# Designed miniproteins, single chains, continued (4), part 40

Each design is a single chain, and the fold is of that chain. pLDDT is the mean over its residues in the fold that is shown.

## One batch from the design tools (miniprotein)

Design m13456
Fold by ESMFold2-Fast:
Structure m13456 (fold): chain A 85 residues (1-85)
Amino acid sequence: SKAKEIERLLLEFAEEAERLAEEAERQGATELAEFLRAQARALREQAEALAEEASKDYSPEEVRQGLEDQLEAARRQAEREAAAL
């Protein structure tokens, strides 16, 4: 089912966002770490909401690409803040 696939993707990316937040915090980028934790929480909440909207016309591939783009942007931001230390 599309809903289960999207739910798994959202939870997987939430875990990655939490790991990036830990790395950002270790590098002293506390504001970025807080932002990433908020993103992880939002992704988990969206996973639960989408599981209830199973009939939505939505592609797991499109969800994955969007989440990958967001994580890449967060990683670049973490690198920029680390380079400023």
Scores: mean pLDDT 75

Design m13457
Fold by ESMFold2-Fast:
Structure m13457 (fold): chain A 60 residues (1-60)
Amino acid sequence: SLLEQGERLAREGSRLAEEGRYEEAARKYFEASRKFQEAGMDSAALLALQYGKEVLELGE
């Protein structure tokens, strides 16, 4: 399902961020945000988008 895909992508983003792989983590969070949005999970989509932006800025 779209929700399951979003959750898996967000978990991958979290793992990559813990490894210091911030650009890859951001891409996973942005992809998770898209899946959550398609699933109608507006709050989860916004949160994933915010996490992606935050870890991307940490990598700069």
Scores: mean pLDDT 87

Design m13458
Fold by ESMFold2-Fast:
Structure m13458 (fold): chain A 65 residues (1-65)
Amino acid sequence: MTPEEIAKALEEAVRAGDAAGARAIAEQALSDGYTAEQLREASRIAAKEGASGGAAGAWEAARQL
């Protein structure tokens, strides 16, 4: 899974209000060997793509759940 794929999945989960899904995506990425830095990069990509949905705190949603 690429950072862009993670970013898209996180953006979709946040847009749907699916905090549990966002957390599961972050946990899966970590189990696949992604670093916290790569997840932060994915969150920055998601925030840029999800600008129309407000500040896309995709990573923040994943952390909170």
Scores: mean pLDDT 62

Design m13459
Fold by ESMFold2-Fast:
Structure m13459 (fold): chain A 70 residues (1-70)
Amino acid sequence: TEKKREFLRREAERMLREGKENNDEELVELAERVLERLEKGEEDLDALMRELVEAEIKVGLERIKSVVLG
């Protein structure tokens, strides 16, 4: 459980850093939301993991569109 929480925090912090560096407001907001929920003692870590994965997929698709379409 603690290892999952640590992994989620690390990944969310990474997403936050990348979002800030790339001026990706949506990624920053999603990462901050995950970090806030972890800080508040969220126990459904599998739900947080799903949200994080869905956020990464969505951001990845938008980046592909931006590169292809300009």
Scores: mean pLDDT 74

Design m13460
Fold by ESMFold2-Fast:
Structure m13460 (fold): chain A 86 residues (1-86)
Amino acid sequence: MTLVLTFKNATPEEIERYKKYAEELRKKGYKVTIKQEGDTLTITVENVSVELLIGEVLRAIGLGLDGKKVEISFDGDTVKITIDLS
């Protein structure tokens, strides 16, 4: 199972914070790809654990409750979470 986290309309500080988080996932043994396109940051995590997946879904739900636009979708073996930080 692959997790794709997309952060849209991110500030430079938010991009730095999430890139640091992605490096922490790499230190934990995950295969992580980071792609930045302007103010959009995409983090792809291969072979995601159930614990990490649940944690990211809960984080996304929390941000949605705080008024951020959040979309969660399933595409085959891929879970896509898109968060608009504007």
Scores: mean pLDDT 86

Design m13461
Fold by ESMFold2-Fast:
Structure m13461 (fold): chain A 65 residues (1-65)
Amino acid sequence: SLLEKLEKVREYLRSLGASDEQIAAAVEAGRAIYLGRISKEEAKEFLLRLGLSREQAEKVIEIVS
């Protein structure tokens, strides 16, 4: 379900030491990907600008796909 996937995103980013603000922003990006509101490429660029590595951004996208 969407909620289960978003919780996995939170748990993943928390394990990396991400801030609450970074986690909240990444969860909203994940929600938008799941609902088809943004492309995976747009989400990846957003996550990179948020401070995630390419590998971390790709893993977030994988979790919500």
Scores: mean pLDDT 86

Design m13462
Fold by ESMFold2-Fast:
Parts: structure tokens; sequence; C-alpha cells
Structure m13462 (fold): chain A 113 residues (1-113)
């Protein structure tokens, strides 16, 4: 699996970018429901678990954090601050260090490019 070659830092960058992309899709398409967001987040968390990158407990926490981040953006919270917080919380779960502000900035640039 291509995912099995990712570093923990790359996993965090991809998850933060993914959450921001989901929020954009949900804003642009009223047919994209909360259930669709939860399913997409679960699919990604399970893919990381199946690739051996995270544990079952970590997958449940990742799923929850992704859904909460998307909901916060949809409620009108600042996307940069939401993504910064998500990056920090994911780093704590995965036991690695990242610059949360840099991760959030890169995600915003990727999604808005």
Amino acid sequence: SPLARLSPEEVIERLVTFALQLARIAKDDPRFTLEDIERAARTVANALKEAGLITDEQAERVHRLLVEAVKRILSGEDPLEVMRRLAQELAEILGTDVDPEEVARKALERVES
C-alpha cells in the first residue's frame, strides 16, 4: 500500500489536508451530509490502521478528531486555527512532533491552490 511508506509527519500532513478538503466539499455540495463526512473519516482511519501505521485505539481517536475538525469549520470557526489544533492533537496521538502552524498553512495552500 502507498500509505505504508508514509512517515508519521506525512500522515499528519495528509490527515489535516483531508479534513480541510472534506469541509470544502461539504460547504460546496448540500447533498454531502454529516454521515458522508463520518464515513469518509472512518475509511481513512481504517486505511491507516490496515497499513500498520496506527493502532485500533489511535484509529478511533483519529476518526473522532477528523469529524470534529470538519464540524468546527462548517460551524464558522477559522479553518487555519482548526487545522493547527487538529495537527497538534494528531501529533500527540501518533507520538511525534510537528510544527502545527506550518502543517495548517501547507494544508490551506494545497486546498486553495
Scores: mean pLDDT 86

Design m13463
Fold by ESMFold2-Fast:
Structure m13463 (fold): chain A 60 residues (1-60)
Amino acid sequence: MKAELEEVRALEERQLKKIEEKIEEAKRAGDQRTVDLLEGVRALVLAVTNTVIKRLEAKA
């Protein structure tokens, strides 16, 4: 379980870095709608990974 928690955290960090890169690209293009959408995707990734972590903790 502990190793699985670290893997989930690593996946979250990797996905957040990719999303941040795309947000910066959209900002440079002046595409505010894409920025807003990607901010929503970022929030969803955080919510999903937090749910997975809590589920693994509850199983212990």
Scores: mean pLDDT 78

Design m13464
Fold by ESMFold2-Fast:
Structure m13464 (fold): chain A 55 residues (1-55)
Amino acid sequence: KREEILRLEIEIGLKRIQIGVLKIIERNTGEDLSEEIEKLEKEIEELERKIEELR
């Protein structure tokens, strides 16, 4: 259970880094990446809910 929470926290961290990279790409290229960013944000919310359930 403790290892599962740690794994989920790492996964959230990696997704936050991905969002940061996508925002940099969007800013530099002008591509609309809003849909990909929103998808990652929703995935983070789901992972945060799972962590709360495990506590």
Scores: mean pLDDT 81

Design m13465
Fold by ESMFold2-Fast:
Structure m13465 (fold): chain A 62 residues (1-62)
Amino acid sequence: GEEQKKQLQIELRQNRVLELLQEGKSNEEIAEELGVSVSTVEKHVSSIEDFFNVSRSKLTGE
């Protein structure tokens, strides 16, 4: 249904944000790459941090 479609779109965006975070991109660079606002990126980063129970520094690798 529509909820499954929305969840898939959220998962795809979160996966792309995670990939860019692992590349060491800033929120501003991720926002530019995805064509969204920095606030949208911050929301996705917070969701990813909550999902994996880790801080941003663990997502960017080092």
Scores: mean pLDDT 72

Design m13467
Fold by ESMFold2-Fast:
Structure m13467 (fold): chain A 100 residues (1-100)
Amino acid sequence: SLEENPDDVDALLQRAIDAYGEGKYEEAAELFRKAVELRPDDIWAQIGLANVYRKLGKEKEAAEWEARAYEVMARSHRQLGDEKGAERYEKLAEEYRKKA
């Protein structure tokens, strides 16, 4: 994909967390969306976006992003040889996909 700057993504995540802490949920959602656009498999950005959608009353969108984060966690654990951890996160992803 496009060349990404880790510092830019980290700055977006920090700004998103600050906005979330201030109750600026729509601003936080936009910042987390930008972070996910730059790093689609960033677990922290995906979980942040899920939490923001939950605060905005968008439970289906929140469940979808939480499922995506668990799918990334499962893949990561499988790559590290942690089959039991991978299976646990796969089950969590399925549960959240069902809620979306």
Scores: mean pLDDT 85

Design m13468
Fold by ESMFold2-Fast:
Structure m13468 (fold): chain A 93 residues (1-93)
Amino acid sequence: MDEEVRRLLEEAMRLVRQAIEAAKNGDYETALKLAEQARKLLEEVLSIRPDPHVERALEHVKKAIEYLKQGNIDEAIKHLEEAGEHVERALRA
């Protein structure tokens, strides 16, 4: 794996995990900001190389952002957890 792609994916994973924790702790503004940062990193990875797991992770992060904006925290957390799983799969490729 490209070292830059790995670094970006590891940072995206960290941000997703922190967004989940913030959402669980009722800090929805922080969760939203962290999810938006993760979205940007995943978009940057896709600009470097196509990856179906990164594409799936990005779609789940986008859904989580929508749910956070709607106040549907349970669905937002579920989509962040799915995004994290897809980032982990991309890191194992």
Scores: mean pLDDT 89

Design m13469
Fold by ESMFold2-Fast:
Order: structure tokens, then C-alpha cells, then sequence
Structure m13469 (fold): chain A 104 residues (1-104)
């Protein structure tokens, strides 16, 4: 069940990145040569997108979801804000689910 939920979240990230494709190219110059083939590739790509949107080179892994959402609100273009917020929400859900799987 938890592993099926993880797979679903990875597919949602892939779908969201594709929905954001035009905005990512327009606002950040991110051009996808190909779609992410795996959910793991989608997670890595999503992380890079969030760093670029917040104008950061790296992020403390202990940074809260609320702090990330605040940074996005301050740095992201208005038309990208809602999809980027959704991307952060999905990444944090994946992190929580991975911790639950690891601790069982």
C-alpha cells in the first residue's frame, strides 16, 4: 500500500512537470529534451526546479515545507506560484512516505 502510494506520487510529479513545461521554459529557461523516464528522475528534476524558483544553489534538508512555500511566494512569478506550491507539497509527501517505508 505505501509503495503504491509512492508510485502514485511519483507519477503526479511527472504529470505536474509536464503541465509546467511552457512556464518553466518561459520563466527559468528550463527546456526538457525528453520527459523523465522514471519517478526518481522526476523527483530530481522537481528538486532542481524548486531551487531555481527560489534562486538558491542548495537547500538545508531540514528546511520546513512552510519555509519553502514562503520562499516560493517571495521569489516565484505569479503564474508559476500555484504549480510550484503543488510541486513542493508532492515532494514533502514523498519524503514523509519514504520515511514511513524505511521505518517499517
Amino acid sequence: NLEEELKKLKEEIKKLLLEMKEGLEKHYGIVFKSEPETGEEAIVMAGGVILLAMKLSSIDPNTSKEELLKLLKENAPKEMLEPLKRLVELLYKIRELLEKIKNK
Scores: mean pLDDT 76

Design m13470
Fold by ESMFold2-Fast:
Structure m13470 (fold): chain A 63 residues (1-63)
Amino acid sequence: SMEEELKKIKEKAIKALEEDPSPAVRRAVLHELAKAGVISEEERRELLAIPDVEELIRRLKEL
């Protein structure tokens, strides 16, 4: 289902950030989440502005 696909995309993004918290990976995963419709462009900008990667991961898990 679409819901299962979105959950899978979110889980993949969280895993990527846990393995590589670099700014490049942060931008890439947030871009993919916005493109897939998991988050809005406004949410993408807000999440990208979070300096602490652990806080970013927590916020993504709560989506």
Scores: mean pLDDT 85

Design m13471
Fold by ESMFold2-Fast:
Structure m13471 (fold): chain A 76 residues (1-76)
Amino acid sequence: MATSAVFKDVPKEEAGEVAAEAARRLGYPVAITITGKDGTSLTGRADSPEEAARVARELAEKLGDDKLTIGVTRLP
């Protein structure tokens, strides 16, 4: 069973959708890590796909890059 998923070159507008879809497949809770082009990473926790979408959007806006790397990891 997969415990994590990583998506590269995700448009910031799609960050919420990508994170929510990954969280649905992995189950929750999840940790969502968004990485910008300079290697700066921000991480948040989500307990639902809707929360995953919200967290991913907030972190993507903080980084401001047009394209991001999104990691989603299933927590115990």
Scores: mean pLDDT 81

Design m13472
Fold by ESMFold2-Fast:
Structure m13472 (fold): chain A 96 residues (1-96)
Amino acid sequence: AGEQALVEGNYDEAIKAYEAEIAKDPTNARAYLLLGVAYLKKGDYEKAIEWFEKAIEIDPDNVAAYLYLSVAYEKLGDTEKAEEYRKKANEIIKKK
C-alpha cells in the first residue's frame, strides 16, 4: 500500500500509489495529503505545497495539511508563511 511504501522510504512508489487513488477518487483529500507528504520527504517542497493546497481545497478543516504547509514553507526559508499556516491550524483546532 502507499502508506507502507511511505514508511519504508520508497517515496516514488508511494507517489505512484496515491496518484492511482486520486485517479479513482479525485475527492480523496487524504490521498492528496499523503502525496504531499511523499514529495515533502523526497525534498520537493514546491510540489508538496501544491498537493497540500489541493487537500485543503477538498477538506478546508484538514489540520494536518496546514501543519505540513507550515513545514514545507519553513524548509523553503519562508518563516512568515510557515508561522501563518501554523496559526491557521491552531484556529481550526480551537473551533472544534
Scores: mean pLDDT 84

Design m13473
Fold by ESMFold2-Fast:
Structure m13473 (fold): chain A 70 residues (1-70)
Amino acid sequence: MVRLIFDGELVGLLEASTTGEQAKALAAERLGLAASNIGVSFDGVELTPSKTLAENGAQPGDIIGVGAKS
């Protein structure tokens, strides 16, 4: 499982087969914000929405960072 984190808090656990778009949608739902106000990134690079977390370079145990427009 890959960890979805923002501000040091665990938002969710995702399979490596989850897409960048799905990760962004989950973060938006958990934060109560529109998906357009959410960015998800791995190693400082925004995830490609059509690719899985594994295809974006993440492995089980890695962290996907969430940024939100306040």
Scores: mean pLDDT 80

Design m13474
Fold by ESMFold2-Fast:
Structure m13474 (fold): chain A 61 residues (1-61)
Amino acid sequence: ADEDLIAALTEASRLFQAGKYDEAVALLREKADEYEKQGLTEQARILRFAADAIEKVAAAK
């Protein structure tokens, strides 16, 4: 669970640095939905906060 969370955040960070904001947001939201279905609400919330932050940065461009 923790390893998967770190992997998702690492991949999203790589996409963000490459300017692929939509792909980073989509990845994080997809993983958040998966965690929520498993009852891992805290992990899902962290991923959604990260996705929202990236979306706001992309919108400000």
Scores: mean pLDDT 82

Design m13475
Fold by ESMFold2-Fast:
Structure m13475 (fold): chain A 80 residues (1-80)
Amino acid sequence: TIYEEIKKAIENSKNVRDFLKKLREIAEKYPEYDYLIAELARVVSKYSGLDGMSPEDFQKAKEEALKLIERGKKEKIKRP
């Protein structure tokens, strides 16, 4: 599922910048979930700072992303 793809992207990403790149690829596979992907990108971008490379900022972004995924899974946030 898209939620599994996103969780793997979080696990396999080293920083916010890398994660955002993976989210873009997932959005192309699951266009019906573009709303969820856009919200994820918006939330994690708050923690990217100047370069998106901070491991501490990525940990905060990861926590917010996981919360949004659980909300999205429960509410099935996707484009109508």
Scores: mean pLDDT 73

Design m13476
Fold by ESMFold2-Fast:
Structure m13476 (fold): chain A 62 residues (1-62)
Amino acid sequence: AAEGVYYDAARGVAAVPVRPGASSEERVAEFRAWRAAGVRRLHLGAHPALGVPEAPELVREA
C-alpha cells in the first residue's frame, strides 16, 4: 500500500504522514485522537516499513 497511516493496536504504535501546512491546533487534535485510541508511540512522517527509527517517539502531550 501507499504511504499512509500504520497502526499496531497490540503495541500501541502508530505512524502517520506529516501534513504540510497543518496548524498547531490541528496537529494537537490529531495527536489527542491517537492517544485516545490507545497509541503510546507515534512516528511522524514515516511508515515503519519505510525505515522508521528503532527508538520509539512518544505521543505528543497536549
Scores: mean pLDDT 56

Design m13477
Fold by ESMFold2-Fast:
Structure m13477 (fold): chain A 86 residues (1-86)
Amino acid sequence: MSEEELAAESEVAVYMIKAAIYKTDADRYLEKGDVEKAIESYQEALKWYEKARELAEKNKDIPSLKQAATVAKEAIDELKKRIEEL
């Protein structure tokens, strides 16, 4: 593993973690009935998943990042649908 490959994997992991935190915060806001804050947090989660997907897709030769691109894409599609249903 090169330093460039390690950097890409680390950056994608950080983006995925940030996205998951915002998604969790959004779910908590929905549970409390704060729909506006939930939408804001889901939109932030979407932003971080999009960054993860774009970087992972540029590095598809790395098996972990090919998998991360798929996971991020599925999360993006699910979050877009959830925001539309709110």
Scores: mean pLDDT 86

Design m13478
Fold by ESMFold2-Fast:
Structure m13478 (fold): chain A 68 residues (1-68)
Amino acid sequence: MKREEELKKLTEEMAKLLAAGDYAGLAKLISERFADAGSEEDRIEIIKAVSEARGEKSISGAEHGKLA
């Protein structure tokens, strides 16, 4: 349960970076999380957060102008 809250915060941070078009910052955040994770389970959680963050972009209506 606690991990879900942590995942949600991570997703929000990633969504903010995506909204700002800061893909370099997003990549660094993911890299740091991967380095800190140290386990396959944690890496999977990070991947889920990235997926959710991309979903957030869709509902935020920031699809235009180079988001792909």
Scores: mean pLDDT 65

Design m13479
Fold by ESMFold2-Fast:
Structure m13479 (fold): chain A 68 residues (1-68)
Amino acid sequence: ASKEELEKAKEVLKQLIEQSQVLDEEEKKKMEEALKSDDLEVVEKARKEILEKEIEAGVELLKEAVLK
């Protein structure tokens, strides 16, 4: 159960890292570190952080697009 949950979470995280265009090189390394972790909490936290950054970046880009 635990190992299967971890594997699933890592697969989702890996896809998020690959699809994200808002992650900097340093942030990508941080997220890849989470992929090496055996802690489900660490992997889920990284996944949530990517999603939050994606949302925030989208909002910032929309604000800039409205202005210029």
Scores: mean pLDDT 74

Design m13480
Fold by ESMFold2-Fast:
Structure m13480 (fold): chain A 90 residues (1-90)
Amino acid sequence: SELERLYERAKELAEKAIELAEKAIELAKEGKYEEAKKALLEAEEELGLAEIHLAILKKLGASEEKLAELEELLDKARELIKKAEELLKK
């Protein structure tokens, strides 16, 4: 279904945001600040797209279980992005 495709896309975007945020943290710890900033920007962009897809899925009546899974991934991405931002402010 189209709803299932939107769910899978939202999940992929959220997982990509997590991956990029973790990469930004690793790069920042290695002193590769310009590469870390690029990865952080890309993580923020992927998170934003995932949040838009989540909002659409909520309006389309996606299951509570699927919405909860996406919210958990988005919360993880936000936490990692915050950690990367804190490392880059120093």
Scores: mean pLDDT 89

Design m13481
Fold by ESMFold2-Fast:
Structure m13481 (fold): chain A 66 residues (1-66)
Amino acid sequence: MVPTPEQLLEMSRGQRYQLVSELAARTGDREVAIQLSKLIQQLEDSTDPEEKRRLAQQISDLLRQA
C-alpha cells in the first residue's frame, strides 16, 4: 500500500528509507530507488512545512507510479 503524504510526514527516518529498499525489491529498478532516496533526503533536510508537504506528495506520487 502506498503511504499518503500525511503518513510520510509522520514516519521516522528509518521508516522512510525502508521504503527505498521495498521499492528496489518490488521493481528491480535501481534508478527509481535512487530517485526516491533523493526525495527522502530532501524531505529530511527541509525545515519549511510547505516544502515538506510538497516533497511528501512527490514521494507518494513516485511510489504510486512505480
Scores: mean pLDDT 82

Design m13482
Fold by ESMFold2-Fast:
Structure m13482 (fold): chain A 88 residues (1-88)
Amino acid sequence: MEELEKEIEEMLEKLEKEMKEYEEKLKKGELTEEEYELKKLTAEAIKRAIEILRENYENPEKAEEEIRKLEEELKKKTEKLKEEALKK
């Protein structure tokens, strides 16, 4: 448990640093708004997956069900974002 908490904390810190870098790239015009939104959606999904695993560590079946729903939501949001980018 303690080892997992440390790994989770390190993953969250790395994810926040990566998002900061993407935000800076967006401001410099090195990244499109669509690409940034995709990275943001992915980062938010990872954070939510970590919370689901933490809350359901004693019930892996429930964790898998919630993560599956999260993956479906991410896929739908990603497809919508790509469709909006194609219209421009």
Scores: mean pLDDT 77

Design m13483
Fold by ESMFold2-Fast:
Structure m13483 (fold): chain A 60 residues (1-60)
Amino acid sequence: DVEKKKREIVSAATQQPTLEQARETVRELSRKYGMSEEDTRRAENVALQALELKRMIELS
């Protein structure tokens, strides 16, 4: 179920309009679900990279 929670966190974060709000979403949901710091950091990195890539592709 940890994997399912991580996917939900990343999905919710990537729906946010800003990188700042995406980070906030990851932190809030990770805290609520009792995720480890390692899992939280991983989810945050994935979400931020996905948002950055999306913006760069749209700009290109």
Scores: mean pLDDT 76

Design m13484
Fold by ESMFold2-Fast:
Structure m13484 (fold): chain A 69 residues (1-69)
Amino acid sequence: AQEALAQGRELAAQGKYEEAMAKYQEALAQDPEFADAHAALGDVLEALGLHRTAARARAVAEAIRAAAA
């Protein structure tokens, strides 16, 4: 899961947002409660102008972190 997240972050840094999302989805397929992957997905969605969807992804990340800690 963490390797796919790291690869996704590198792709997002290059502006390859669709490829970054695919890597974040791969991380979430391995660990559906991976808060960092939900947060990273939210960042990419915001960069694409999908502000409401981005806010929901970030809310999921916060809920997972709150439940785990």
Scores: mean pLDDT 79

Design m13485
Fold by ESMFold2-Fast:
Structure m13485 (fold): chain A 68 residues (1-68)
Amino acid sequence: MTVTLTPVDEETVLITSSQPFRLVFEDGSVTPPTTSAVLTIEEARRATVVFADGESGPLRDVAVVVSG
């Protein structure tokens, strides 16, 4: 399973998926289930994605970065 990572600005990215997911941050915070989230680049580099099916992985390993 994958998410799409779209740069919004120099410090901010938009994470989207057709499937509900949660983000688990290194700071111990967890988002509610969502299909989109806005993160700082620092948060995104340390975040883990957890899908509704229970599959999980580091955001950078499951994210497809949109160029342009």
Scores: mean pLDDT 77

Design m13486
Fold by ESMFold2-Fast:
Order: sequence, then C-alpha cells, then structure tokens
Structure m13486 (fold): chain A 69 residues (1-69)
Amino acid sequence: SIEELEKEIEELQRQGVRAVLAGDLATAAEKQRQIAELLEKLSELTGDERLREKAERLRQRADELLASI
C-alpha cells in the first residue's frame, strides 16, 4: 500500500542519516538507492512525477557519496 511504502521510506531515511553520522558512506549510499527504488514505485502508484525526479536525485547523490570513499 501507499502508506506502507511511505513508512518504509521514512525508516530508510532515518537509517541513512545514522549511517552518515557514523561515517559509513557505503551504507548511506545503499539506503539512498533503496529509497529511490521505493519512490519510483510510489510515483507509479500515485502518478506523482515529482517522486520520480526525487528518486533520480537520490541515485545521483548515492553515486556522489560512493565517489567520496
């Protein structure tokens, strides 16, 4: 459901923040990629193209984090 996807995204966001604070950039990047995948699914269910754009930005940010390692 949409509600379950939103809750999962929120949980992954918290995990990603904790990973960054711990200096675990690889884990932070992985969480951002997982969030991007769920945002893409949410965009398909809701028709909200802004979510697809946000997913693309998160993938770019994840690649940037990995490049900084």
Scores: mean pLDDT 85

Design m13487
Fold by ESMFold2-Fast:
Structure m13487 (fold): chain A 106 residues (1-106)
Amino acid sequence: LEREREAAKKPEVQEARKYLRKGNQYFLEGNYDEAIKYYEKAIEKAKGVDPLLEATAYFNLGLAYEKKGEKDKAISYFEKALQLFREAGAPERDIKYVEEALEKAK
């Protein structure tokens, strides 16, 4: 899809994807504190470079805070993810999934 960007293999995008995967691993293990750290690193690397990846990392950060019972933080991150997904033109299905997570967190 992104011929020039794919050929260049932006290091920040590669690092963001690695951090996101590592965060997901910790999340699945129930280690939400470590998952949060890696999602924050993924956001740092994706910011201004890959809005869809940034949105995904914010969504997962929201899920981790939800699991920790930090409702206000979860809501804030889900709203940030929803804004970024809409701005990036994500599919309606993905937007609806985030909207449902946000409503469930409220």
Scores: mean pLDDT 84

Design m13488
Fold by ESMFold2-Fast:
Formats: C-alpha cells, sequence, structure tokens
Structure m13488 (fold): chain A 90 residues (1-90)
C-alpha cells in the first residue's frame, strides 16, 4: 500500500476510536497493561488508566492521536474495532 493508503487506514482507526467512551478505552488499556507505555508517550508516566483514556478520547475526537500505528492497531483491536483496512494498506 501507498503512504496515502496507510494514512487513510490510520485516520479511519482514529475516527472509530473517537466513537468509544473513556470508560471503554480505560478497560482496554487495563486489559492490555499499556498504562506505563502510553503514559510515557504522553510525556507523563504518572497518569492513571482513566486519565490516559480521557486524553486519548479527546485526541481521537480532534484527529490528533499521538500513538504509533502498532499501538493504535492493538488498542483498536482490544476495543472491537476492525483493523482490516490497515492490513489491506500494508
Amino acid sequence: GSLEDRQAARDALVAQLATKSPEEIEEAIRRLNMRGMIGLLLDDPSLSDREIAERLAEYARRGELPLPMYLLAVLAEALGISTDALVAAL
């Protein structure tokens, strides 16, 4: 896939994430044990699962989610969001 195809797949995942509540995102972060990793990416390792979930929900609504594609895909899958478009873009 082209860079445009990968960007379109990313934008679609971010848009789907924007439909999820902070509570759903918090549960996914807890299940994946991703709190420390995402906290470091947001430059604040002291953030709770809930605080991370609220920030990610806000970033997703703005279309500005600061997660690498791999972590976005893992989080999306845990939330029941299809990653088929991302796989097709690779």
Scores: mean pLDDT 81

Design m13489
Fold by ESMFold2-Fast:
Structure m13489 (fold): chain A 72 residues (1-72)
Amino acid sequence: MTKEDLIALLRENKETEPRHALAWSAFLLEAWDLALELTDEETIARLQEIIAADPDSPAAKAARAALEAIAA
């Protein structure tokens, strides 16, 4: 299964899954268009928590890129 296959599955299931879980999955997959569409204040707080927990993780790198995209 490729990264693109996983993104397609997220798009297909966006109506059945909790919004914050879909947004978080989109950020992990670097699907920025979908992630930004699903982003709200709770999602922003979650991204900040991820960065604080493990700043050097791939998840933290993705979260920082997402926050920069939201701020721009």
Scores: mean pLDDT 66

Design m13490
Fold by ESMFold2-Fast:
Structure m13490 (fold): chain A 55 residues (1-55)
Amino acid sequence: GLSAEEAAAARRGAAAIAAVGGSEEQVKDMIDATRTGGIEAGERAGVRAVIAAQS
């Protein structure tokens, strides 16, 4: 599971991905990155998702 801070960061990341038309798969990948590598890993996955959604 995620810590409270990781969960809060993941919620913000999910909102950002959704705002640019990203997929549920991209949100899931970001949450999984946060779970395995912490907030920084989740943020990196979120940035990749936003870039991919805008391309």
Scores: mean pLDDT 82

Design m13491
Fold by ESMFold2-Fast:
Structure m13491 (fold): chain A 62 residues (1-62)
Amino acid sequence: MSREELERRLEKGIETLVELYKQGKITPRQALDLIRMEAEPVDPELAERAIRELEERLKSLE
């Protein structure tokens, strides 16, 4: 997977995980773990950025 493909996939993933969290289908920890597992093996720096964005979005929904 290219960095560009991963970046777009992570953007979609974050939106999907936020919606699932709003529906009560996943926990914040599960959402963060899923993003980490997808991105960390390909690009650890991009993974950290995606995790941070997801954390901020989930925190705003508390």
Scores: mean pLDDT 79

Design m13492
Fold by ESMFold2-Fast:
Structure m13492 (fold): chain A 65 residues (1-65)
Amino acid sequence: ALAEERALAARLEAAIAAGAPPEEILALVEEIAELRLKKAKEAGRTEEAEKKIEEELEKLRAMLA
């Protein structure tokens, strides 16, 4: 779970550093978001996870704009 999330985050950082196209970067962000949402649902913390996911996606959109 956390290790899997960290692996995806490392992959995202590597893709950004390598100048991967925005579509590939967004695909990795969506995978991280899905993993976090799944974990939050299993723990009964859906609202908290949704807010955190939205904040991270907004930061990434601002960075890519």
Scores: mean pLDDT 73

